Designed miniproteins, single chains, continued (4). Designs and how they scored, part 46

Each design is a single chain, and the fold is of that chain. pLDDT is the mean over its residues in the fold that is shown.

## One batch from the design tools (miniprotein)

Design m13580
Fold by ESMFold2-Fast:
Order: structure tokens, then C-alpha cells, then sequence
Structure m13580 (fold): chain A 118 residues (1-118)
């Protein structure tokens, strides 16, 4: 809880910019759970857990330029599945929907990442 609170307070203060997301990934030790490339668009997806709360961050680049990103957050108990969403908006107005299915088994988290461009 304390780490997730610090993370959320920073996102509220600075916004979900690529710079803020990268600094949080490095500082809190997020794990990269997915990387996708389609038509010049690169999306990276990261996950962090603290005390049963999972945070998912997505960042993107279109032809090397930073794009707007967002965050998903949810609680997960042992033996449960939760679905977290994150959205990346490209400068040309396309939306990239990142869906992360999170399952906890015997204290371990499993991630399945799907990416849809609309």
C-alpha cells in the first residue's frame, strides 16, 4: 500500500507522461511484461505489485516520438483473476488499448497481455 500510494501521488502530480512512467518503472522496480511493435508504433507494458495491489503502466512511441500513456490499477487475491486496462493515444488520434489479465497462484503473478489498435 505505501509504495502504491507514493506512485499514485506522483502520477496525480505529474500526469502519466512517458518521462514519469520511466522514472516510476526504474524507481519502483516494475517488470516489463510485454513489448509490441506494429506499423511504427512501439508499446511497452510494465507491472508492479505491492501488498496485493497490481499497477500496470503502458508507454508508447510512434516512429521514435513519445505518445500519451495511461495506467491500470487493481487488487488481486490468491486464486483470483483481474483484468486491468491501459490506453496509449497516438499523435494521429489512434487509440491503443492494452488489456492485462492478472492471475495469482501460490503467491506468484501470471500476466497475459493483449494489444488492440483502433
Amino acid sequence: MAKVRELMERLDREGATTRTIRELVERFGFKEIGEFEVDGLEIKVYAFEDDGVVVVLAEGRLNGEEVEASVGIGEIADGEETVLGATVVTPDGRRVFVTVRVTRRDGELEFEVDVEVR
Scores: mean pLDDT 75

Design m13581
Fold by ESMFold2-Fast:
Structure m13581 (fold): chain A 65 residues (1-65)
Amino acid sequence: MSDEEKKANLLAGARASTGGAELAALKGGAVDFLREMGASEEVIEAVRNARTAEELVAALERAGL
């Protein structure tokens, strides 16, 4: 899967998430992807600390997704 496909899937999943379990799974995938991209630990922590779908989307957008 390309990086652009990974970005699109993470954003679509974050926007569509309706439960904490879905959000937790998306955060895990996003953290792994951001580490592969060489994102800073500050960006990774922002994703980990997202409490809602909206906060997760905002953190991913700040990371350049």
Scores: mean pLDDT 75

Design m13582
Fold by ESMFold2-Fast:
Structure m13582 (fold): chain A 85 residues (1-85)
Amino acid sequence: PITRVSDLQAVLDEVMAENPALVAAGYTLSFTFDEEGEPVLVILDAQGNVVARKRLPLDATPEEVKAAARELIAAYLATGQPLTL
């Protein structure tokens, strides 16, 4: 289970460190909640616009969050278009 947002952000920061070109371009990877209270991974561009989203399971482990983050980044890089997984 996701027990602390700070622990989750550390996992997301690790995944972003694997993608230095996105970091250099001003992209960020973040965690939020949707209108239903479901946890969601988001990729934000340099202007703060959400360009990609992926819903997470409520009971996601840090390993599942890392895998979901890598999947979202790979999908976004493959299309270059805003998307939802």
Scores: mean pLDDT 76

Design m13583
Fold by ESMFold2-Fast:
Structure m13583 (fold): chain A 65 residues (1-65)
Amino acid sequence: SSAEQNAMNLVILYDQKALASETEQKKLEEESKKLRDRMVAEGYTKNIEALEKLEKKRIEEEKQK
């Protein structure tokens, strides 16, 4: 679905932002915010929440290794 694809693209943007230069980080932040705002406007709030929950879990598991 487009919602699933947009959610995956948001995760990719978050990963790219972590590795980017300061200038590119600002651009990627604006792109991720626009995509997130669009998904919320389209009613995909639950998909965003599910992805953020998975991302948080992944980060916490990496910290515990």
Scores: mean pLDDT 70

Design m13584
Fold by ESMFold2-Fast:
Structure m13584 (fold): chain A 109 residues (1-109)
Amino acid sequence: SSGQKVAEALRRAADLIEARPDLLSPVSRQQVVDLLLEAADRAAAGDNQGAANSLSGAASILFEEAARTGDERVAEMAELLYEAAKRLQAGDNQGAYEILRELVDLLEE
């Protein structure tokens, strides 16, 4: 169930990012959404390492976008995805879930 909670939070974050054309360029938005959905499928399957790799990929895209635009919110999103990836790699699904809930809350602002 911990992997399922991580997957649910990731799918919610993907839905919120897809609904925000103001937040990211169309190409970056689609890439991040695809990587979050990939991470959700992997987390649901118990593949923490695969989920973490997909989240690190999404974080890298967001760090590049933040550097290009100067958007501190996009930088904060990247930091949260990077921290969630580290917790998944450590087997801390609860910690990853808590960080992903912070990301969802940020996106709902």
Scores: mean pLDDT 89

Design m13585
Fold by ESMFold2-Fast:
Parts: structure tokens; sequence; C-alpha cells
Structure m13585 (fold): chain A 94 residues (1-94)
């Protein structure tokens, strides 16, 4: 669980990095990938919130906000809203 959560956070960090230089089409694909990762994180955190360290919780919060901002810049408001709702669910699970 803990190792899986760490890998998922690292995958989100790579998505953010890739989105900064992506085309709109690539950003949409990366946004969909981020949604799947966040859904998996919610599943993990609902089973055991203690698997996340305070540092990981802070990193995850920052990554969610950065992805939302990037999607908004691409004009993907619907996908940004979906990620915002998933981020709120993660915050409630923590």
Amino acid sequence: MREELEKLIEELEEIVKRMKTASKEEAEKLGREAIKILQRMIEILKKDPSVASEEEKERLSRLVLEIIGLLDRYGMEEMAEEIRKLGEEIGRAL
C-alpha cells in the first residue's frame, strides 16, 4: 500500500511535468490518466488513511492544484472540475 501510494504520487509528478510542454490533445490524455491515478489513490486512502505521510499529503495537495491549473489553461474546465472533486474526496479521506 505505502509503496503503491508513493509510486502513484511520482506518476502524478511526471504527468504535471509532461503537461507543461504538452499539446492540448496530449494534455487531455494526461488529464484522463491523472483521473485514474487519483481514483486509485482514493481507494487506497479509504482503506487505510495512515499509509500517507504528512509530506505525501502536502505533495498530493499541491499536485492536484497544479493539474487543475494546467487543465484550466488548456480550456479543459470539465476535466479540471472532475479532478477538483477527486482532490476534495482525497482530502476527506485523509
Scores: mean pLDDT 82

Design m13586
Fold by ESMFold2-Fast:
Structure m13586 (fold): chain A 110 residues (1-110)
Amino acid sequence: SLEELFEELKKVLDELIAILQRMIDRGEVTDEERARIAKLVQKIVELTSKIIALVEDPELQEKIRKLTNDIIDLVHEAVAATPEEAREILERIQKVYDELMKVLEEALKR
């Protein structure tokens, strides 16, 4: 169901944010964390495609695609950034995440 896909996407995003937070706090990214982030990003792409296929409103489809792509781009920037820059990027990720959650809640009400 759309609700189950929403919950799965939320769990994946929460795990990704937790990994980024640990990397920033440590000041270093490991090869294992890079591999895990890559896998989580792939799962976000797959879940987003499934969610979009169940959303009938083209405007909501576009918003979901844009916000998820924005998160993925910011994640790549955070991994390449200094710890100080990565903290600022993480705050931007959180803002986009909050916007995505609102859009997904709107899609569930329709």
Scores: mean pLDDT 88

Design m13587
Fold by ESMFold2-Fast:
Order: structure tokens, then sequence, then C-alpha cells
Structure m13587 (fold): chain A 70 residues (1-70)
């Protein structure tokens, strides 16, 4: 439970870092997005609650990456 909560918190922190990092450079944004995708994959393997959180994080990351590319 605590481990899952810690990973969800880490994913939220990574998402916030992605949002701020996207303003710095596309390279930083892509690197941070890749890290977020990895955390989301771990979350999906832990529980249904983790899977739901991971799916939402992936969608947010995809949106930011698309905006950086445009």
Amino acid sequence: MDKEEALINAAKTALDSLKTGAKSSPEVAFRLADSLYRISRELKALSPKGAAAGKEMEKEADKIVAEVKA
C-alpha cells in the first residue's frame, strides 16, 4: 500500500517536472516523458488503482509531448 502510494506520488512529481521541463527544451521534455512512461508502466503492474493512475499519466504526457512537437 505505502509502496503503491509512493509510486503514485513519484508519478505526480514526474508529471509536474515534465510540465516545467517542457518550457526549457524539447530534449528535456522528451527525456522526462520517457521517465514518466516507465513509472506508469510499473504502476500498471501493481494494481487496478495503479493501472488507472498510470493510464491518466500517460495521456497527460502524450498531450505535453504533442504540444512540444507543434
Scores: mean pLDDT 77

Design m13588
Fold by ESMFold2-Fast:
Structure m13588 (fold): chain A 108 residues (1-108)
Amino acid sequence: SIEELVEKGLLVIPPKSDEELIKARGFIVVSEDKEKVKEFARKNGLIYIEVKSEEDLRRLLVEPFLEGRPAALGYITPEEFEKLKDEIEKLNIPVFKDIEALYHIPQP
């Protein structure tokens, strides 16, 4: 649940509700370990996107629908996250500190 993710400190930007979390097809992980995030996406059949710009955020929201895939997983560095934080919040994209958070979502 969102409450469990908050308690564990795994949420950076929470979704507006549990319903929005379940419906979300784009998620972002803020991490220094790109390969760990990329491998998680590969193993779970998710689209992997390295987030460095607002264009990458738009890809994160659109590509799952175009490809008929369940979701996209974005990787962002802490430095790039600080630059894009306001835009990510406006787009209602959930942001997690670690891929461990994704195991608490019914269909990541």
Scores: mean pLDDT 76

Design m13589
Fold by ESMFold2-Fast:
Structure m13589 (fold): chain A 80 residues (1-80)
Amino acid sequence: SDAEALALAAEARRVMEETRRRARELIEKGDFEGAREVVEEGYRRVLELARRAAEQNPAVGGSIAAEARKVREELLEEIE
């Protein structure tokens, strides 16, 4: 259902924001390896939510996956 797809999209955005916060805390501490692990874990979690959303609405799932890739790229650039 569209309602289920939108709920999964909201959860995915929450996970992305949590990932940003945790990754930046580790970057501030100089733990770049830990930050990378947090980014990759968050990315995997969001892709699973995107897969579940795609079962309800493929366009919503695709949108979440695209946002996840962008967030991952932005955070990895902060590590470099």
Scores: mean pLDDT 89

Design m13590
Fold by ESMFold2-Fast:
Structure m13590 (fold): chain A 80 residues (1-80)
Amino acid sequence: SPLLEALEYALQKMLNNEPLSEEEIQELEEAASTLSEEEKEELNERIEKAGKELLAKNPNASNEELVEVALKVARELIEK
């Protein structure tokens, strides 16, 4: 899924405090353009909730574990 690949890459860079390039931002926006505004809001809320729940249970969760949880909820939403 282009959206899942773009999200994984963007999340990894953001968690490593690396800025996204203009090309990477465009790729993410284009991949996300398949979603409605409501679906984008739901995706963001689910990712934030899942990340907070993981950190509450495991404060030492790695960036890789946070990305995995985000991708799992994103996949559930976009697979319909």
Scores: mean pLDDT 78

Design m13591
Fold by ESMFold2-Fast:
Structure m13591 (fold): chain A 57 residues (1-57)
Amino acid sequence: GPGAEAARRGGAAATRAPTQEQAARLGKDGVSAAMAAGLSIDEAEAAATLGAAQAPR
């Protein structure tokens, strides 16, 4: 759903971020957006992890 997609995009964007600080913010924003869409924190973090794993190298 939209929340899981937001978390996946956040995780993928974090993997490509130019700084560690920016990566942390992008990941956190993706998780927060997923939680706002009704996902639990565990579900949002799992989706973000999948997004990071599926990101282009």
Scores: mean pLDDT 73

Design m13592
Fold by ESMFold2-Fast:
Structure m13592 (fold): chain A 76 residues (1-76)
Amino acid sequence: SMVEEEIEKKMKELEEKVEKGLKEGKGEETNEKALREGLLFGYEVAKKLGYTDADLSPGALASIEAARAAAAEEAA
């Protein structure tokens, strides 16, 4: 389906951006809030469609966890 194709594409883009951002520190040079919200949204949608943490790299998971922690700090 188009939804599954879109999610696969988003997952690949998410992994590449997250890994590159962590490795190169690009997250500090970009809009951190937009990146965080995009990562968390994509992650939740992917999980809702049956993807698991095993489908992501360790670097991608680390960035998602960091984004979640930052969002929690802003909510405090």
Scores: mean pLDDT 68

Design m13593
Fold by ESMFold2-Fast:
Order: C-alpha cells, then sequence, then structure tokens
Structure m13593 (fold): chain A 72 residues (1-72)
C-alpha cells in the first residue's frame, strides 16, 4: 500500500491522467488513475491537486481508492 499525490492534467472517460509522485516507490511522472472498489474520481477536474491511496499498479496505470482534492 502507498499514497500518490499530484495534479490532474487530463480526463479519459471515468479515468484521470495525472502528473504525480508515488510516495511508496518514489516514482514520479505522468500516470493514468483508475478508480478501485468504491472509488470515485468524478469530483476531480483538470488542474486539481489531489491525494489518493494506491491499491494496485500496472505500468503507467494506478488503481486508486479514497481520491480527493488537496486543499493544503
Amino acid sequence: TGAVLGKVVGKEGDELIAEAADLATGAVGRMRLVPADGGDLSSLKVGDSFAAEVVGVEGDTVYVANARKSSA
């Protein structure tokens, strides 16, 4: 389990494209965010800063839970 923090740079249907850092692996870059069980990315828009929990990774695709806008 890890956390990802970043900024939304695009949308592809129910998925987001983000420039983000995975705090568990130290990986930084552009990634596709996909909602995991019970996750909802609809509240995030292009330009929003966000935080989410990482539940799985497949290449540049990150499955996330508890994704939300960062207001800090």
Scores: mean pLDDT 75

Design m13594
Fold by ESMFold2-Fast:
Structure m13594 (fold): chain A 73 residues (1-73)
Amino acid sequence: SAEEAAEAAARSARNAAASTDDSTRAGYLWEAAKMAEVGGGSEEGIEGAREALAKSTDPAARRAAQRALEAGE
């Protein structure tokens, strides 16, 4: 359902924010973007993606974070 997809997006964004390496973070952010495209964004998901973007130094992780924000907004 859309609700389950939105919850999955928020969870993945939070996992990305908690990740210690950019490769793992990018993976969670791409999943968050995919789920947000299905279920819509949430305030929690958007904040998690912003926090992950702030922590990301690798261009791939930054692109994934930007995609998650775009899908959620």
Scores: mean pLDDT 79

Design m13595
Fold by ESMFold2-Fast:
Structure m13595 (fold): chain A 96 residues (1-96)
Amino acid sequence: TPEELLEEARRHIDEAEKALKNGDVETALQHARRAVDYISQALDAGADPEEVAELAERVLKVATEIMKKSKDFDLQLEAAIVAIHAATLLVAARSR
């Protein structure tokens, strides 16, 4: 259900934020990627646009922080892709 997909997204966002606080940018990126996938699926399944926007904003913040903290170009590039996807979902949710 859309609600179950958003709950999975929240779980991954919480883990990503926790990993960032511990300096684990690779773990944070993996959780941010999964969160974006769940948010995208939830939006397609008819989830509440306000909840989608809230979670997309949180993923965007996480991805931006990974880009600032990482010294690895490949991690920075992957984080940028996650940020673009999150921003796209935010715009899509706000348009509905």
Scores: mean pLDDT 87

Design m13596
Fold by ESMFold2-Fast:
Structure m13596 (fold): chain A 108 residues (1-108)
Amino acid sequence: LPKLSDEQIEKLSELLGLPKSLFYKYGAEKIAAAALIILSMKVQKMPISVKGIMTYLKKLGIDLPESVVQKIIDAVLAQPSPTATLLKLLSIIPKELARELDKRSKEI
């Protein structure tokens, strides 16, 4: 996955209400990818579970602890407009990140 700049991490931290330390500790690209997937599922009214998300992320080659995935789910569920947050997230992340995730999802 492509690396995120410090500016992108700052904007994502503020957008999602997640501490910047989470992005640096576990990989900003992995946190961004998980948030994108969870927001996309929420917008599509798909059921969201920690185990289901973790299984899907592992198929995409993204390893995150259960506690971190739960924090991202909680952050997404706290959003007043999941659709608006998804559009803002897509404007912040590298386009290469979204393309790589789309490619990996088609290989499953």
Scores: mean pLDDT 84

Design m13597
Fold by ESMFold2-Fast:
Structure m13597 (fold): chain A 94 residues (1-94)
Amino acid sequence: SPVEHAIKVLDEAAERAREAAKRHPEHQDLLLQAAEEAEKAAELLRKDPSKTDEVLELLGRAMELASRAGTEEALDVLSLLMHAQGLVENIGKS
């Protein structure tokens, strides 16, 4: 389902952000915060997939944090978050 796909991409983004934080102590706070926002978005979709607006708000915060970190790994996280945004925006469209 689009919901399951969005959750998978969000989980992947969060995992990659946490792994990048271990390698980049100078950007650790931004990367860990991006991971936490992505994890909140995934949990919200698991509990209530109708809350797409709230999920998109969490995604927006995660994308801003990853963008501010600015490393190659952070840009990879940003790409995953942008993919998840597109998936979430298509939930409930008919």
Scores: mean pLDDT 87

Design m13598
Fold by ESMFold2-Fast:
Structure m13598 (fold): chain A 80 residues (1-80)
Amino acid sequence: VEKAKEEIEKLYEEAKKKLEENKNDVEKAKKIYLETYEKINKIGQEVENDPSVSSEERKEVAELAHEKLEELEKLLEEIE
């Protein structure tokens, strides 16, 4: 679970930096967001399908993923 949280945070920070670097390129910014969204969702699905992960831990990962994706979507909307 900790690795999933760390990977989500890493993907968020990398995406945030790339979005800032591409403020004047809407198409590239959208691509960065979609690729990051897919990667974070994949991590969430892997956690949901892991029988060793508790319901509390699954909720924590899902909430973190949702929070970071919402933050990235808001940044993307500012570019659009």
Scores: mean pLDDT 80

Design m13599
Fold by ESMFold2-Fast:
Structure m13599 (fold): chain A 63 residues (1-63)
Amino acid sequence: SHMKELEEKKENVKKIVDQAIQSVRQARENNDLGSSALKAEKGKDLPTEEIGILQLEHVEKLR
């Protein structure tokens, strides 16, 4: 049961991170497109630290 809790937490964290990554990517692409419709989604509440970490990970991947 304790292991199941840890697995669940890991999966939840992974989902949160994946969602944050998608949000950051959408925000970046939206900036390039210059779409006014997607601008409303840019204001979504994302933890500043999370955004920074995701950007850093992306840079590491690209080098």
Scores: mean pLDDT 61

Design m13600
Fold by ESMFold2-Fast:
Order: sequence, then structure tokens, then C-alpha cells
Structure m13600 (fold): chain A 65 residues (1-65)
Amino acid sequence: SAALEAAIAAVSEATGIPKELLEDAVKKLLKGSEEAIDGFVAELRERGVPDAVADALRAAILAER
């Protein structure tokens, strides 16, 4: 999904985490619970990711499921 790729790229830019590591984490979240997604998004917010970027990633992951 173009939206998911864009959201992952935005999180990578905001955190400095390599895009490939975020892609691997997201692949696991696509098979996981909504609670796991919410936990990951909360972790990103704690790392200083802007709410708009974190919310975009959450929405994109839920749309891919």
C-alpha cells in the first residue's frame, strides 16, 4: 500500500530507525492484535514521533489488514 509505505517512511525520518526494521515490525503487526498495534504506536509517541505521523501509521496498518 502506498499509504503504508509513506507512513513507514515518515516514521523512519522522524525516528532515524532504518525503514527495513520498521517494515519487519509492521509485517508482524499486520498478523497481530489491535492492542499490539496500539502498543507500537504508543512506543513511537514516547520516542518523539508527532501524533499526526503516529496516527497515520496506525490508520495505514489497520487499512492493510
Scores: mean pLDDT 84

Design m13601
Fold by ESMFold2-Fast:
Structure m13601 (fold): chain A 90 residues (1-90)
Amino acid sequence: LYEVTVTVRAETPGQAAVAAGHAIRGADRAPGARVTDGRIEEVTDDGVAVVRILVEAPDEEAAREAARHAARGAEEAGGRTVEVEVRPAD
């Protein structure tokens, strides 16, 4: 189990939240990984959203592929990926 944290920026808080939602969908499209939980942790007034995604993956490479799909989803929705972190979940 891995935790993928994606920080996205957009022009408005609403656009950042939409991009964050698309990050969760993007991760779920990754072959070899399964999203077990996805949550928008924070949306700021200046258009930054932090999204936390739990992925079940056989190894870190598969989890990093899910993270790449998450970033792509956010960017397709008009967000900019500022930061992506992948770590083993507790």
Scores: mean pLDDT 85

Design m13602
Fold by ESMFold2-Fast:
Structure m13602 (fold): chain A 75 residues (1-75)
Amino acid sequence: MEEIIEKVIELVTSQSDVPREELEELIKKAIEELGKERVALILEHMLRGEIPLFDENLNFVGSRPSVEEVLAAQE
């Protein structure tokens, strides 16, 4: 999991002005709130170019390959 987190941090920091430390804290907080397994699934889908979908209680319900389809399904 640590390798996946590092790859996501490098990808985001290379494309934005967000400090690495702030992003690391955000990921740590997500792990504390959602659990390591759920965060790993989210990051893995992001690295694959897929969008993970969650319900109102932050439970993983599936993934979608298209942003346009997700936006059309959500209000």
Scores: mean pLDDT 64

Design m13603
Fold by ESMFold2-Fast:
Structure m13603 (fold): chain A 75 residues (1-75)
Amino acid sequence: SAEEIIKEAQEGIREALANRRQAKSEEAATYYDQAVVYYGKAITYAKAGDLEKAKEYLKKGKEYLQKGKQAQAAA
């Protein structure tokens, strides 16, 4: 549902922002910033009723959050 996508995206934004504050590399920071942007788009499309785009951007948010964690571990 739209509500589930919004909840997951909001949780993802909180996690990305927390990790961003702890980021020691510019690469990791950039991935976390990008995750926030994609999660924000997921919320926007979910509120607009475009669940297909909302799911796509939720997936991208999760992907970039994971890239940020990998970059942080490699730094």
Scores: mean pLDDT 88

Design m13604
Fold by ESMFold2-Fast:
Structure m13604 (fold): chain A 78 residues (1-78)
Amino acid sequence: MEEGYERVREELRRWLLEQGFSERAAEAGAEAGARYYEEKHLLYQEGKLEISTEELQLESIRIAEEVARAVEAEEAAA
């Protein structure tokens, strides 16, 4: 849901900044992770996916880190 998306995005952005990522990388990673969370959470609520909220959060964090690292690698190469 929209409220869940914005909350997860802000939490992921803050966490990525604390991990030492740039603001641009943190924003990109947070957006990707929050979008993954919202998509899978909707499928879970519809009974189409068996996943715990904890597992969903951990996977969203992993996706956010991967995207943030990719953005920083692109920035370092530019």
Scores: mean pLDDT 78

Design m13605
Fold by ESMFold2-Fast:
Structure m13605 (fold): chain A 58 residues (1-58)
Amino acid sequence: SSRERALARAKALLRALLARDPGAVDAPETVLSRMVAELAGVSLATAREAVREVLGEL
């Protein structure tokens, strides 16, 4: 679905961001979610879901 593709894209971009700047993991979840939403072109809700899932994998 479009939502599944958006979530996968957001998660991939967040993983790439954390690989380039590991310190970003210490950013507030609200800040990280907004950044992912803008970079991935997804809704804030989808970005928040991506952040929770990726940070849960760490």
Scores: mean pLDDT 82

Design m13606
Fold by ESMFold2-Fast:
Structure m13606 (fold): chain A 79 residues (1-79)
Amino acid sequence: SSAARAAALHARRLAAEFRARAEEVKDNPESTELLLEAARLAEEGARSDDVAEMVALIGRAHALAQEGERLHAERLAAA
C-alpha cells in the first residue's frame, strides 16, 4: 500500500538521521551506541511486512534515541 511505502521511507530517513546524530556525538560512546542501535531498529522496521511490528520497532528506536540525547545532554552539563 502507499501508506506502507511511506512508513518504510520514513523509517529509512529516521535511521539516516540517527546515524548522522551518532557521528555528531561520537565523543560520547554511550550516546553513540544508543543512536546506532536506534538506527538499526529503524532499518529493521523499514524492512518489516507487518505494520504493527514496524510501529513497535520505530517506537523503540525513538526511545533509544531520546535516551542517547539525554545522556549526551547530561555529559555536557557535567563538563
Scores: mean pLDDT 87

Design m13607
Fold by ESMFold2-Fast:
Structure m13607 (fold): chain A 127 residues (1-127)
Amino acid sequence: GMEYLDSGFYSNALGKLSEWADAGDPEAQLELGRLYYELGDYESAIAHFDKAAELASGVLAGSAYTNMGWAYYKLGDYENAIQYFKKALEYNPDSGLAYRNLAKAYEKLGDLKSAARYKAKADELFA
């Protein structure tokens, strides 16, 4: 939750985001996904990030796929986390952060060779 927000204000903000999301706003879907992620409801977060990715293009679609990858990572589903981090790279191929995310997911999967390769690529892009 955000600091300085009471439950009534937070409920009104969630209601408005849900209204905009139902109207087809991809940014509202992304924000709802983030709220569910912060609450630890990773399955609901994935559903909203998936809708955001379907409705969005460019950087916003890449952000939705990145957040979906992290939600799968939190669920311990490292294979799906890798899949969605790779989809995010299609929208930003020069993202050092995306390569870092792939390295972390491969490390958790026990593929240390792929993890080292993606970490090196991330380090090159941050140089």
Scores: mean pLDDT 83

Design m13608
Fold by ESMFold2-Fast:
Structure m13608 (fold): chain A 72 residues (1-72)
Amino acid sequence: MKPTEEERQEVHDRIAKLIKEKKFDEARKLMEEAYEKGLITPGEYRAAKAVILQLEGKSDEEIRKELKEWEK
């Protein structure tokens, strides 16, 4: 059965809060768990990971390389 809109919104809000608080390791763990449970899409996972890498000071080229490695 597909996740409810409320369950998806709750996980999105929590991931966004962790990213804003710079709790990147906790955000990554929650994103991975949410992805495995089908609460976020592959596109949403990539977008959140790109934001984290940018906030950690990675260049656009490094971000693209990291995201391509994840897609394999």
Scores: mean pLDDT 77

Design m13609
Fold by ESMFold2-Fast:
Structure m13609 (fold): chain A 93 residues (1-93)
Amino acid sequence: SLDELIQELRDKAFEFLDAAAPGLTPEEMEELRSLVEEIIRAARNQDVEGFKEALERLKEFVERHADRLTPEAKQVADELIELAEKLLEYLES
């Protein structure tokens, strides 16, 4: 169950990276890749606090760049955040 949720999160995160790429600079893409890596690492390590911090930064990243994300990229971001919040509930139980 946890491994399945982490895999779903990883797959959705990489889908978001692909969808967001056209609207972002190389520097912004590197920042997003680092955030994604931090979220996945925290999940695998069951680091609840690290996961919460990385998720907050991801939400802030999406808000900062909302004007340059396509509707499709925004939808994928919403799905990624929902999956991350579901996984957080699992980690806290």
Scores: mean pLDDT 88

Design m13610
Fold by ESMFold2-Fast:
Structure m13610 (fold): chain A 80 residues (1-80)
Amino acid sequence: MEKKYALIIENEPDKPHILILVTEKEDGTIEVKEEEITKEELEKAYKLVAEIAKEQGITTGAARQLALEGLKKIEEKKKK
């Protein structure tokens, strides 16, 4: 079944906050979407992250770790 994970990277005032969505498809394909978010959207983004974690039956911390692992796999594939 398709698995979804999300995390938010909060940056210092000179950098935008980033919402990262990681989707692992049933065929093992990993898709990563990065979106720059405003300070007003940050609260909504955290609610989305919590909802995705709840749907997967995991904690927000576990969802963050799984999303980071997905990002690393995509980065390694882009180097080839």
Scores: mean pLDDT 72

Design m13611
Fold by ESMFold2-Fast:
Structure m13611 (fold): chain A 59 residues (1-59)
Amino acid sequence: KAVSPEEARKLAEEKKAKGIEELTKSGMSREVAEALATHEMEEAVELAEKGLATKEDVS
């Protein structure tokens, strides 16, 4: 199912925050974890804005 840009952004922001905490707990530096999580969030939001993102892409 297609996800709205607003819904995708909200889910991506929540997932980014959780991802950063999990990656830092696993031994990754916060700087690297933030860069990876930000990249994934930006890609998910871009796909949703184009109407291509599914719920699975952002959940």
Scores: mean pLDDT 68

Design m13612
Fold by ESMFold2-Fast:
Structure m13612 (fold): chain A 55 residues (1-55)
Amino acid sequence: SQFADDVRVTAERFGNQELLDIADQYRDATTPEQRRQAALEVQKAIGRPPREALR
C-alpha cells in the first residue's frame, strides 16, 4: 500500500520511533477500520491530516 510506504519513509526521515511503530501498525491493519485508526495516529504524531483518515 502506497500510504504505508509513505508513512514509513516519513518516519525514517524524522527519526521518530513513535511514527515507526505506527507505520508497522498500519502494515498489520487488514480492515478499513484498523487502517483508518492507524492513519489518525499518524496524523496526530505528524500534526497533519492524512487523506486516508477521511474515509
Scores: mean pLDDT 64

Design m13613
Fold by ESMFold2-Fast:
Structure m13613 (fold): chain A 68 residues (1-68)
Amino acid sequence: DQEAFNRYAEALAELIRLLTERGVAVSEALVSPGKGDDYAELERALREAIEALRKGEDPERVVEIAKK
């Protein structure tokens, strides 16, 4: 869990920074997913969201991907 949590935290921080650059209120748009979830799976979702954002996808869609 520690490794998975660390990767999740890094991905989350990166996504937050990118969303903030796009003008999205992070806490409002990316509130905590489910607590107690598998952080490795959450990290994958966050990295998919980061990829979508880098490809120029709308931040709103990116937030939806990250919530998954």
Scores: mean pLDDT 66

Design m13614
Fold by ESMFold2-Fast:
Structure m13614 (fold): chain A 65 residues (1-65)
Amino acid sequence: SEKAKEAFELMVKAGVDPEKAEEIIVRGLTTDVSEEELTKELVELGLSEKTAREAARLIIEARKE
């Protein structure tokens, strides 16, 4: 998914370890985790609220494809 790739690149650019970013994307795509829960986890990893929300949104949209 192009949206999953965009979320990955956004997270890595923001300083998330590539392996951790991939784990978050896989979890987002394969579980019922909410956009809000993903956003919270990304903020806890050090992303700004804006970047975390955008990455979480992209992952949830990719799950619908």
Scores: mean pLDDT 85

